# Ledger of designs, part 3: designed miniproteins, single chains, continued (2)

Each design is a single chain, and the fold is of that chain. pLDDT is the mean over its residues in the fold that is shown.

## One batch from the design tools (miniprotein)

Design m4073
Fold by ESMFold2-Fast:
Structure m4073 (fold): chain A 74 residues (1-74)
Amino acid sequence: MSVEAVALTVAGQLLAAAGDYAQAAANYQKALELDPEDEEALKALAEALRKLAEQGDEKAAEELKKVEERLKKL
């Protein structure tokens, strides 16, 4: 794993713990840009997107489906 990708995933986890799911998702997306097969980042992104979709974010709901598809291929 890239050290930069790990740092972005950790930053996203801290933001998610604070309830900032939009910023958490952005950090996980950057981590996945560096390491597309990072299962931890994909799972964390799926959870953040699920929270955003529950809040009425239709774009997050669509992105969640793509992330779940990627997880099934791992």
Scores: mean pLDDT 82

Design m4075
Fold by ESMFold2-Fast:
Structure m4075 (fold): chain A 65 residues (1-65)
Amino acid sequence: AKEKLEKGKQLYAEGKYEEAAKLYEEAIKLDPNYAEAWLNLAGVLAKLGRYGEAVKYGKKAAELK
């Protein structure tokens, strides 16, 4: 899970937002309680203009920790 999150952060830094989102989704699939992965998914979705989903997943991250 953590390795997927770190790879996703690297792709995000490269501007590869859709690929970063997929890695964050994989991190969540491996560990659904991984608050940081939910938060990073929310951030990348906001970059993609998917604000409704970004708010939803950001709230999920806050509920976890």
Scores: mean pLDDT 81

Design m4076
Fold by ESMFold2-Fast:
Structure m4076 (fold): chain A 64 residues (1-64)
Amino acid sequence: SEEEKKIEELFKKWDLDGDGVITKEELREVLEKAGREDLVDTVMKTLDKDGDGVITYEEFKKVI
């Protein structure tokens, strides 16, 4: 669907090095550009449910 395409495009935009996951460093860079570095830990706690320090596409799409 169009929603799934937009979620995939957003994930790839946040995946700055193209490794298929969003790291805490990548998330920090994205949120700093939005003036919301204060949300880094909150977003990681919400999306990183397995505690490995990265956000997978599967974790990302379940919360968006």
Scores: mean pLDDT 74

Design m4077
Fold by ESMFold2-Fast:
Structure m4077 (fold): chain A 60 residues (1-60)
Amino acid sequence: AAAEARALLAEAERALAAGDLETASKLVDQAFQLAMRDPAAAEELLARAEALSRRVKEAR
């Protein structure tokens, strides 16, 4: 749940920093799925996933 979503977001951020936009995009999508299952952390995790999704889009 939240811990898994946080781990995926951290890995997505590392993939983005390495220029691996495909991996970053997939990890962000997985984090979105997990974040929606954890309402206590959903706002924070969804906001972070959305920000990373925008960064991936801008990097293309």
Scores: mean pLDDT 77

Design m4078
Fold by ESMFold2-Fast:
Formats: C-alpha cells, structure tokens, sequence
Structure m4078 (fold): chain A 59 residues (1-59)
C-alpha cells in the first residue's frame, strides 16, 4: 500500500534512495538492484521515488 511505502521510505537516507532511483531512471537496473539488495530497500520504494523524480523533472 502507499502508506507502507511511505513508512519504508522514512527508514532510509533520502540521498541513498535518490541515487538508486536515478540509476533506475538511467536504465542501470543491475547496479540499482545490487544496491537495493545491499541496503534491503524494497523495489516498491525505489519505483515510487523514481516516478516522483520524473514528475519533478517534467514540471
């Protein structure tokens, strides 16, 4: 759920989440997946931040 994603986001440094999200937006999926495994970050959290970053760039 969206509430669970927001709670999970709060558990990790924003700089780390943004870096991994940027890797996914650049198509560097393998590097993003490796970092998500290393820090135990759920895919749903990274996907949400990547979509937020895309919208901010477009506006």
Amino acid sequence: SEEEIEKAKAQFPESVLRYIAALRLEGREDEADELMKKFNIPKEVVDRIAEELKKRIES
Scores: mean pLDDT 78

Design m4079
Fold by ESMFold2-Fast:
Structure m4079 (fold): chain A 68 residues (1-68)
Amino acid sequence: EEREREARRNMARTHAIGHGAVKYADELAEAAERGIPAVREFLEKAQKEGNDDAVKAAQDVLAMLERA
């Protein structure tokens, strides 16, 4: 499980950086480690702030966590 949590953190950081949301990479990684509810909270916050790059990164992470 710890290895899975680390993999989720690394995946989330990669998506944040890939979408240009580098400032939010650590926050999204911590949310991914905590699970789907935390990523949804991050997504809602990013939507309220109008940060499209952070929204896209969070949506990608959420979709991957919800699959299998």
Scores: mean pLDDT 79

Design m4080
Fold by ESMFold2-Fast:
Structure m4080 (fold): chain A 73 residues (1-73)
Amino acid sequence: SGLSKEQIEAEIETSLLMMEAAVVKKAYEQGKLSEEEYLERLREIAERARELVKRHPESEEARRLLERVEKEI
């Protein structure tokens, strides 16, 4: 047993969004992004995470990413 191709793709997409969110947060903490730019980027990540959850409703990682990002908006 293992992950299907679709599940592997969902995990890759979730991991990439998680890394993007972390990089964006780090840039904000370093003063490279304004609060407005930070929140705009989080909204974009949240929209992509919502679409990912819609395509892969079984993905707990995608749901947790969405919850985490939405709490900061």
Scores: mean pLDDT 84

Design m4081
Fold by ESMFold2-Fast:
Structure m4081 (fold): chain A 76 residues (1-76)
Amino acid sequence: VLTDEEVEELVKRAEELEKEADIHYKNGDFETAKRLYLEAAELYEQAGRSYLARGDNKKAIEYFRKASELRKKAAE
């Protein structure tokens, strides 16, 4: 069971990893970008599950969508 503070820290870390992945992608380091996008997606999925467990379906859907989009970027 994650606290609100732990969920906020997961989202913050996911955002930082996504930004780092974008920088690597822009620099042509696609393998590093792919790995970082997948790591960010896993953190967004953890946040989504935590919001879902609390009944916050809107935020859960938002973070699951973010995770899905990052997994799509990693697959390219």
Scores: mean pLDDT 85

Design m4082
Fold by ESMFold2-Fast:
Structure m4082 (fold): chain A 75 residues (1-75)
Amino acid sequence: AAELLRKALDYLSQGDYDKAIEYVRKAGELSGDYAMTENIIALIKEGKRTGDDVTRGVAEVALASEITSQRSLER
């Protein structure tokens, strides 16, 4: 799951919002935490809608936080 979230972060940094969303969804399928993944997807969609660097940055921080949390539980 953490590796999928890392790929999502990479795509988000490239401005590929749709692929970022796809990889977040795949991570949610593996973890079963749909509430967390839906929250991150909502932030990514808002970043895409506004084009706002701050909103995009919030989505990137949310992804990085989830990656860190999952790395503590995963191998």
Scores: mean pLDDT 74

Design m4083
Fold by ESMFold2-Fast:
Structure m4083 (fold): chain A 68 residues (1-68)
Amino acid sequence: SELEEEAEKIKEEAFEKLKAAKSGSERLDIYVETGKKLAEIRKKVKDPETKEYIKKLAEELEKFLRES
């Protein structure tokens, strides 16, 4: 779905930005902005299947961000 595709794109963009980040402050900013973007998508989600997909992406991203 469009929302699933958008969430995946947000995840990939966040990974690229985190790899390029040089400071803890920069990583924190990326984390905060990514969280906001995912939250906005989650507000638009109606279907349980799409919610589960976005939840999985968010969990994968959170794990990656914690490791950064």
Scores: mean pLDDT 75

Design m4084
Fold by ESMFold2-Fast:
Structure m4084 (fold): chain A 65 residues (1-65)
Amino acid sequence: MREELLKLAEEALERGDYRRAVLIYMVIGHEEKDASLYRKAAEIARQNGDLATAKVLEGIAKKIE
């Protein structure tokens, strides 16, 4: 369920597990066909120094639009 997945992503961010949070946002973004969730995942990756992953996720978001 989407709301439960969002809670899991927020929990992951609170403990510093950005990779888990990014994966959860990617799954929701794919299921919902929502580019904004991919952009949120990209921003989380960028804020944690993972610029390569952020660039890939931004590319996916642009393709969905």
Scores: mean pLDDT 81

Design m4085
Fold by ESMFold2-Fast:
Structure m4085 (fold): chain A 60 residues (1-60)
Amino acid sequence: GPKIAEVIKDYERKNLNELTLLKGQKVEILEEVNEENWLVKIIETGKEGIVPKSVLKILS
């Protein structure tokens, strides 16, 4: 099944490949890009982009 995470800290995107995230949003983890960053999809909006793993808590 989909690997779901919760956003635990607000994050402002630094480039067009990244996502702006708000605390409390749910995201699906699509790919581990590197040691610090994951490609995710915001469940509510369907928007995809790269975010730091440090702002996410794995739920499933």
Scores: mean pLDDT 86

Design m4086
Fold by ESMFold2-Fast:
Structure m4086 (fold): chain A 56 residues (1-56)
Amino acid sequence: SSSVQEEVTRLKEAMSKLSREDAILSARLSSAVYKSLGDEESAEEFEKLEEEFRRS
């Protein structure tokens, strides 16, 4: 939904302001939360973001 997309965008922006280590942990935890809610699409967005933070 558009609300979830907006929330994901805001969370990504907040994570970009954290240290690399905290950003990785936050993305990992967010992915796990959305996965537990059955929101596979949002979970995958945070899995990709964790990978991006690990590469930076």
Scores: mean pLDDT 82

Design m4088
Fold by ESMFold2-Fast:
Structure m4088 (fold): chain A 94 residues (1-94)
Amino acid sequence: MKKREEILREASAGVGLIGAVVGKVVGLSDEEIAELLIRSAERGNGEGAGRAAVEAARYFGLSPEALRRVAEALLEHDDSEEVREAVRELEELV
C-alpha cells in the first residue's frame, strides 16, 4: 500500500506517462493506472494526463472500464480541445 501510494504521488506530480509505465512494471492493475491518470487530471494536468492515457492504452492496453473512467475524469476537470481529442482517441481504443 505505501509503495503504491508513493507511485501514485510521483506520477501525479507531472510525469504521467512515466508514472503509468512504472505502474505497469511494478504490477499495478488497469484500474490503479487509471487512478494515476485521473489524479494527474485533478491536479490540473489534463492535457498531459490525456496524452499519457492514450499512449498507455496503445502500448500496454487498458480495460474498457479503466478507459471510460479516465475519459470521464478528463472531461470533468479540463474542457480544452487537447483533452477532448485525447478522449476521442481513447473511445476509439475501446
Scores: mean pLDDT 70

Design m4089
Fold by ESMFold2-Fast:
Structure m4089 (fold): chain A 82 residues (1-82)
Amino acid sequence: MPAADELMAAAIDAAEAGDLEEAARYAKRALELSLPGLEVSEETARRLAEALAAHRRARDAGDRAAADAALQAAVKAVNEAL
């Protein structure tokens, strides 16, 4: 599997565990590997990891509206970094 996918999965797991600093580190590295030359702030990476973790939690709970909102927040965080 691409290293970026593994790092993003680790970021989501860290965010779900409440380790937002580690989540931001993994998410930032995953984005930098996926989009070489993009400078991603730790704040943007943290917001992305938190949004993806919220999406997974909402999906597991069967809350489709919350899951869709969390996914849109993740897309917005990435677009603001571009």
Scores: mean pLDDT 77

Design m4090
Fold by ESMFold2-Fast:
Structure m4090 (fold): chain A 102 residues (1-102)
Amino acid sequence: NIEKELEKEAEEKAKEKLEEIKKVNPNLSPEQQEKIYNLLFNGYLHILTLKHNGAEPSVIKAAEEGLERLIEALKKGAFTSEEIEELLLQEVIEEQQRLLAS
């Protein structure tokens, strides 16, 4: 099942990146860690799905750059539920929806 393989790869990437963020921000609460993990998991899963479906290289690059900007913002301390939701909407979901609607 390809879907399960993509989910597993996204899970592994999200866990690895969360550990990097935790090294920069060692005082993250378990709730903040879970929210960041879910954000990373969804971002990686979307990128992997785009790659699997043969999306244009420019679309994949835009999604990857959006997720990278989000990760850098998280490293800089945007950890409230509202800030995480706003970053997800602006940098990942909104940009990806715009690209898919084009």
Scores: mean pLDDT 75

Design m4091
Fold by ESMFold2-Fast:
Structure m4091 (fold): chain A 131 residues (1-131)
Amino acid sequence: MKRVLIVVADHSEELAERAGELAARELERLLAERGVEVEIIKVLAPLGIDTASELALEAIEKYKADVVGILVIVHDDLELGRRIAEAVREAVEKHSDVPVVTGVILASEPQERRDEAIRRLARETAERAVA
């Protein structure tokens, strides 16, 4: 059994919850297609490098995660979202050997574009879970 942690960092709890649920469902589907038994843990975090990385590290240790996907949701600044995602990845990788995958969503984009980004994170996370 593989343990996959999904961390969603956002100011909006409703959008974060929805994004986490979509990522978890896609991950379960992709890993089931590959015959991999999976437990998916979702963590919602405030948008902030220190807080998101601390919550991710606590969850990695508590749940013994094999891989972590980090989804950062920002309003409309893709560059800011990417900087936050990379900084959280660096902070987690400094203290953990668990593979980290990151993704960024713009809340200002249409739902279809947000869903594509969520599914991309799920796919990349699934690939790392079976490597």
Scores: mean pLDDT 86

Design m4092
Fold by ESMFold2-Fast:
Structure m4092 (fold): chain A 65 residues (1-65)
Amino acid sequence: MKKLEELLKKIKEKLEELKLPELSERELELIKTGIELEGMDKEEQLELSKKLEEQARKEIAEALA
């Protein structure tokens, strides 16, 4: 949990230094979920990470339609 917050803070600071646009709340949510999956087996976390990202993209596209 603490490691997750520190990682997110680091990403935010890097984005600000590069003058890049801030990440959307959805993108931050995906990053958080990915990091949380870090506690799982490498195979399981990779599978879930890919599936979650693909599913989220699909749901977003369908919701916008």
Scores: mean pLDDT 62

Design m4093
Fold by ESMFold2-Fast:
Structure m4093 (fold): chain A 86 residues (1-86)
Amino acid sequence: MKEESDKLIAQAWEALAQGKYDEAVELAKRAIEVDPNNADAYLLLGEAYLKMGKYDEAIEAFRKALEVDPSNPEARALLEYAEKLK
């Protein structure tokens, strides 16, 4: 399950890099369904929402990433950044 989730995350990061934010959100949500303990999936979901200007949704996604992995420094930094944009 985690390996499949990680593959979906890799595809979602590629979609995000190409500006395909809606596709990145869908792939990240699928990764969460496959492995709800994959903090990287929530991190990616937050990044996609952040790129779309959906700051409240981004904040919630980054908070979920920290619930799964409290030691994730990228999720912490992105949460602070998103809260500053609100």
Scores: mean pLDDT 83

Design m4094
Fold by ESMFold2-Fast:
Structure m4094 (fold): chain A 68 residues (1-68)
Amino acid sequence: ALSPEERLLLGLALAEAREAVASGELSPQETRDRLTAAVRAWAEELGFPEAVIERLVAEVERAIDELA
């Protein structure tokens, strides 16, 4: 299960994904690429373990897929 901090970061990424898809400015693939890169960078800066970063990225990808 994700920690409260991990879920907060995921929630923020999901909100950004929803707005990006709704705006129509980015394709689903472009949205996925940019948000996963951003989430990875944020989690690395916060000092999250690599296994946790991989899990967060996978959850963001799954959520974007569900929005598309």
Scores: mean pLDDT 73

Design m4095
Fold by ESMFold2-Fast:
Structure m4095 (fold): chain A 60 residues (1-60)
Amino acid sequence: GASEEARKMIEEYAKMLDLSEETLEKALKLLDEGGSAKEIAELLGISEDTAKYLLKLAKK
């Protein structure tokens, strides 16, 4: 499952980018279930490099 740090970062990105609650929930589910960096990047509208960083935080 995703670490608290990864969840907080996703929530902060959602607030900064004005993402819907549904999009936020999907992103958190992908982190918890081991989704790909590409899927997270496409869902949040961020770079794959940023998504890879979030996945690394989720492993702590």
Scores: mean pLDDT 72

Design m4096
Fold by ESMFold2-Fast:
Formats: C-alpha cells, structure tokens, sequence
Structure m4096 (fold): chain A 57 residues (1-57)
C-alpha cells in the first residue's frame, strides 16, 4: 500500500540521519515530505522520498 511504502521510505531517510539528528530537522527534502503528507498529497510525498534517497549514497 502507499502508506506502507511511505513508512518504509521515511524509515530509510531517518536511518541516514541517525548519527546527525539535528540535520534531519533542517533537511528541506524531509520538511517537504512532511508537508505533502500532512496536505494529503501522499503520492507526491512518496516521489520526493524516492528522489531524496536516490541522491544519497
């Protein structure tokens, strides 16, 4: 489901920041994802998450 996909991708992004938690609060991609999800734009939130994770090693 889209919700399960969103949760899995979000966990992957948060795992990237586990050693730098304050950096996650200032991540514009993470902020954009949270705003899109809160606005009910779940498909767009997933797309931003996938793009963000693809850009990270």
Amino acid sequence: SEMEKYEKLLDNLLSYYQDFPKAALLDPELQQVLQLHAAGQKEEAVKVLEKALKAKP
Scores: mean pLDDT 72

Design m4097
Fold by ESMFold2-Fast:
Structure m4097 (fold): chain A 79 residues (1-79)
Amino acid sequence: MELIEKAKEALEAGKYDEALSYINQAVAEDPDNPEALLLAGEVFEKRGDKGGAILAYRQALEVDPSNEEARKRLEELEK
């Protein structure tokens, strides 16, 4: 998905607002997209927003409880 790829590129470049814009577009197209929710969590972590990251990873797990990446990230943040 091109929006997810653009969000990843923006995140790597430190352009967090741009990354969130692409993530919001991806979620608008598919609200149950766990990859978009995972990326939202990663953006919030990079911004230092631990609460936002926890909420995003929990939402990803609600959509896909088998999501190993979301589970590991959430466990690390909730220590």
Scores: mean pLDDT 80

Design m4098
Fold by ESMFold2-Fast:
Structure m4098 (fold): chain A 118 residues (1-118)
Amino acid sequence: MEELEKKLREAAANGGAVTIYADEITKEKLKELIELAAKAGVKHIHFVLRAKTEEEALEALDLVEEVMPYAKEKGIETLSITIEMPELSEEVRERLRALGQESIKNAKSASPAQVAAV
């Protein structure tokens, strides 16, 4: 945690982008990491999430989509994801591509939930 806070401050000073490795994928943990990054002045977060199964990967994607409005509220301009797992399914790959492309569009959107309704 202390080393993460130092890295977040250094990232804010050097363009506002940070890569965060998260081994524990919970909504609470993702919100905590977003809060710490935002307080440090970070504008761009890239999460690297480790999943052992396709079910865990899909759950991780759902959790990131749920915390994206919170990140935007805290002043994060982009939130992107990489899922690390032994075998990526085409479904997980397509969802990652869609989410990555949508991160820029969501910066202009009033609500991510309204985008998901399409």
Scores: mean pLDDT 67

Design m4099
Fold by ESMFold2-Fast:
Structure m4099 (fold): chain A 60 residues (1-60)
Amino acid sequence: MEVMQIKFDTAAQAQAFADQIRALDPRIKVTVKGNTVTLESDLSVARLIGLVLRVIGDQL
């Protein structure tokens, strides 16, 4: 199981990110605490990183 923590500037950004991850892959356990998002998944680190970059990236 892979665990990743991501810190945002605001709690609103953290919540929006968490909601997008949940929509893309419901197998990822997403926990929001203030401006920090914790992702827990059986996905590989590469797959988890790919989803994170897709959600926060605005460029192709």
Scores: mean pLDDT 75

Design m4100
Fold by ESMFold2-Fast:
Structure m4100 (fold): chain A 63 residues (1-63)
Amino acid sequence: SGLALSYAMLARYYLKQGKPEEAVKYAEKGVEVYPSPITYRVLAEAYRALGDEEKAAEYEKKA
């Protein structure tokens, strides 16, 4: 959905700003709205930026 894509874009924007905690917050909202390869991939990217490699791998596997 457009809302899920908007959350994914916002999460990636926060990643570019060096704010991985905010990125995880909005990436999680994207997955909650619409689970998809794109929303799982962005959530994995956000967890990786936080240093949570285990969660990053888990969500990358779902993408």
Scores: mean pLDDT 85

Design m4101
Fold by ESMFold2-Fast:
Structure m4101 (fold): chain A 80 residues (1-80)
Amino acid sequence: ADERIEELKEQIEALASKVLSPAVVEKIRKKIDEMLKSTISEQLKIFGEILLEMSKNKVPSEVRQEIGRLLFEIIALIAK
């Protein structure tokens, strides 16, 4: 489980680094780490915060959708 979560985090970071500044990528990384330690309701809140941050930074919809998919996969793995 932990190995798959780390793979997903790396994929999100790689995608985000192509379209966002290093400072925003670091902010998103910290939010993902917070999400890993949170309750299911707080995870959904943090997920929304990450999507809002991407929207504010004009991330293309296709990249935003892919990062959203990877984030949901992380949440599903934590829920097991």
Scores: mean pLDDT 82

Design m4102
Fold by ESMFold2-Fast:
Structure m4102 (fold): chain A 89 residues (1-89)
Amino acid sequence: KEAEEYNKLGKKYFEEGNYEKAIEYYKKAIEIDPEYYEAWYNLGKLYKDIYDAHDGNVPKEYLEKAEEYFNKALEIAKKKNDEEAIKKL
């Protein structure tokens, strides 16, 4: 419940371009529910969007973090054998 609310706040701040607060709230969602695949997916998307917006003219760690978070989301979905979660990714 609370993890879902923090995920929504993260998405709101991401859409406003406030990446710092977006990351903060997505991480809070993960702290409450470490298996909340959507928050992991949203973190991956955020880091990839920053990387793409700068045409790679930012530290490569942004792309590496995006890949790590996407892999974590996929791992969680597979671990839960959750077809709905896998489809959402």
Scores: mean pLDDT 80

Design m4103
Fold by ESMFold2-Fast:
Structure m4103 (fold): chain A 64 residues (1-64)
Amino acid sequence: ASAAARAAGAAAGVSPRVGAGVGTMVNDGLSPETAAALARRVGGVELSPEQAAAAGRALRDAGG
């Protein structure tokens, strides 16, 4: 269900929806830097590459 999204949000310090989106970008092969930049420029959400990487790791941990 949404356990992976909630884990991603918690790890990045953002909502589950944002964490899932950014974490999915990272897991789809985007760099954390690119995912963070897209969240800022397109999504209007400020987060660091470290937060984006944390979201991606949390999604992978929950899924594998």
Scores: mean pLDDT 79

Design m4104
Fold by ESMFold2-Fast:
Structure m4104 (fold): chain A 68 residues (1-68)
Amino acid sequence: TEQEEGLRELERLAREAGASEEEIKELVEGARSGDKEKVQKAVERIAAKGASAEQAQEISIAALRAMG
């Protein structure tokens, strides 16, 4: 499905940004359920661990696309 493809891309971008498996899980679950607050918190945690502003923005855009 389009959502599953978007979630797979989101996982890839987060992993490339240095996210842990737990952070990726929280991000993907938030995006799948449409929980904007959960997605925002996950992106902030990934950014706090050293992801660039560009990586954080790409992850946010991918999450919004996966949410529909």
Scores: mean pLDDT 81

Design m4105
Fold by ESMFold2-Fast:
Structure m4105 (fold): chain A 74 residues (1-74)
Amino acid sequence: SLEEERRRQALLDEVEAESRRAVREAFPDASEEQIEEAARKGALAYLQALRQGASEEEARRIGVEAALETAREL
C-alpha cells in the first residue's frame, strides 16, 4: 500500500539523517560528499538487514555502524 511505502521511506530518511549526524560527530573534518556517501551505504546496510529478518532497532544500529565504517575508510 502507499501508506506502507511512505512509512518505509520515512524510516529510511530517518536512518540516513541519523547516519549523517553520527558521521559528522565522529569525523568533523569529513566533507559533505563523504558524509552523503557514508549515509547512502548505511541506508543500504539497513535495508539489507531488514530483508534478512533483523528488527527495526537492530537494522538501524547496523545501518549507522556501516555508515561510520564507510566514513573511516574515506
Scores: mean pLDDT 85

Design m4106
Fold by ESMFold2-Fast:
Structure m4106 (fold): chain A 100 residues (1-100)
Amino acid sequence: MEEIFKEAEATLHLLRGQAYLEDGKYEEAIKDFEKAIELLTEPSERAYAYLQLGRAYLKLGKYDEAIKTFEKALEIARQAGDEDLVKEAENVLKTAKEKS
């Protein structure tokens, strides 16, 4: 039952973080994605949240943080067997490494 409330809170933080990212509020987006990651327990959802966190770091020019965050997203996505998320994480990681 507590898990359902944590999932709802995680979803709210993830959606608000995405909205902040779209609005160019990258520092606020990072805080929301970090909170979503703390609350999420499902591996594919965690990998997605790390992927969005990495994108926010990339937008701030924090390439080293973005790379580490995308590598974590890729690790979790591979463990979850989420092929679409693995492919997305590999693509953004390659782009981040090209920027650094």
Scores: mean pLDDT 85

Design m4107
Fold by ESMFold2-Fast:
Structure m4107 (fold): chain A 83 residues (1-83)
Amino acid sequence: VPLIDPETVLKAVDEARKRKVTLPELMALILMAAASGNADALVKVAEIAYEQGLKDLARFVYEQALKLDPNNEKAKELLEKIK
């Protein structure tokens, strides 16, 4: 059972995307997404990190999404683009 409701995490990510997020805020979102057990939430947070130029962090988070769901097509596609 996830420690945090995935819907709550997705709402937090959508709100963060509407404004600039700081590195501590991104780290909090990554931890919440991981605790939710929802691979799509991790993918969305990784996209925010990538958009802010944090490519190494984005790559790490996409890898975590694939550990939760190896069949997540979006995570596979985006991870291959950030070498």
Scores: mean pLDDT 79

Design m4108
Fold by ESMFold2-Fast:
Structure m4108 (fold): chain A 56 residues (1-56)
Amino acid sequence: MREDLEALVDWWSEQLSAEQVLAGLDALIKYYEEKGDEEKKKIVEEIKKEFEERAA
């Protein structure tokens, strides 16, 4: 899953602005929170943090 999410973020970064990528990650966090999948939510939160650190 993490590798798949990293690949998705890289693909999004080719097509979308940083703000749009962050919005997509926020939507995934909300989706997994609503679904009750805390493990996947944590992985998406980690990917978002790494993306923000890379984009800064």
Scores: mean pLDDT 78

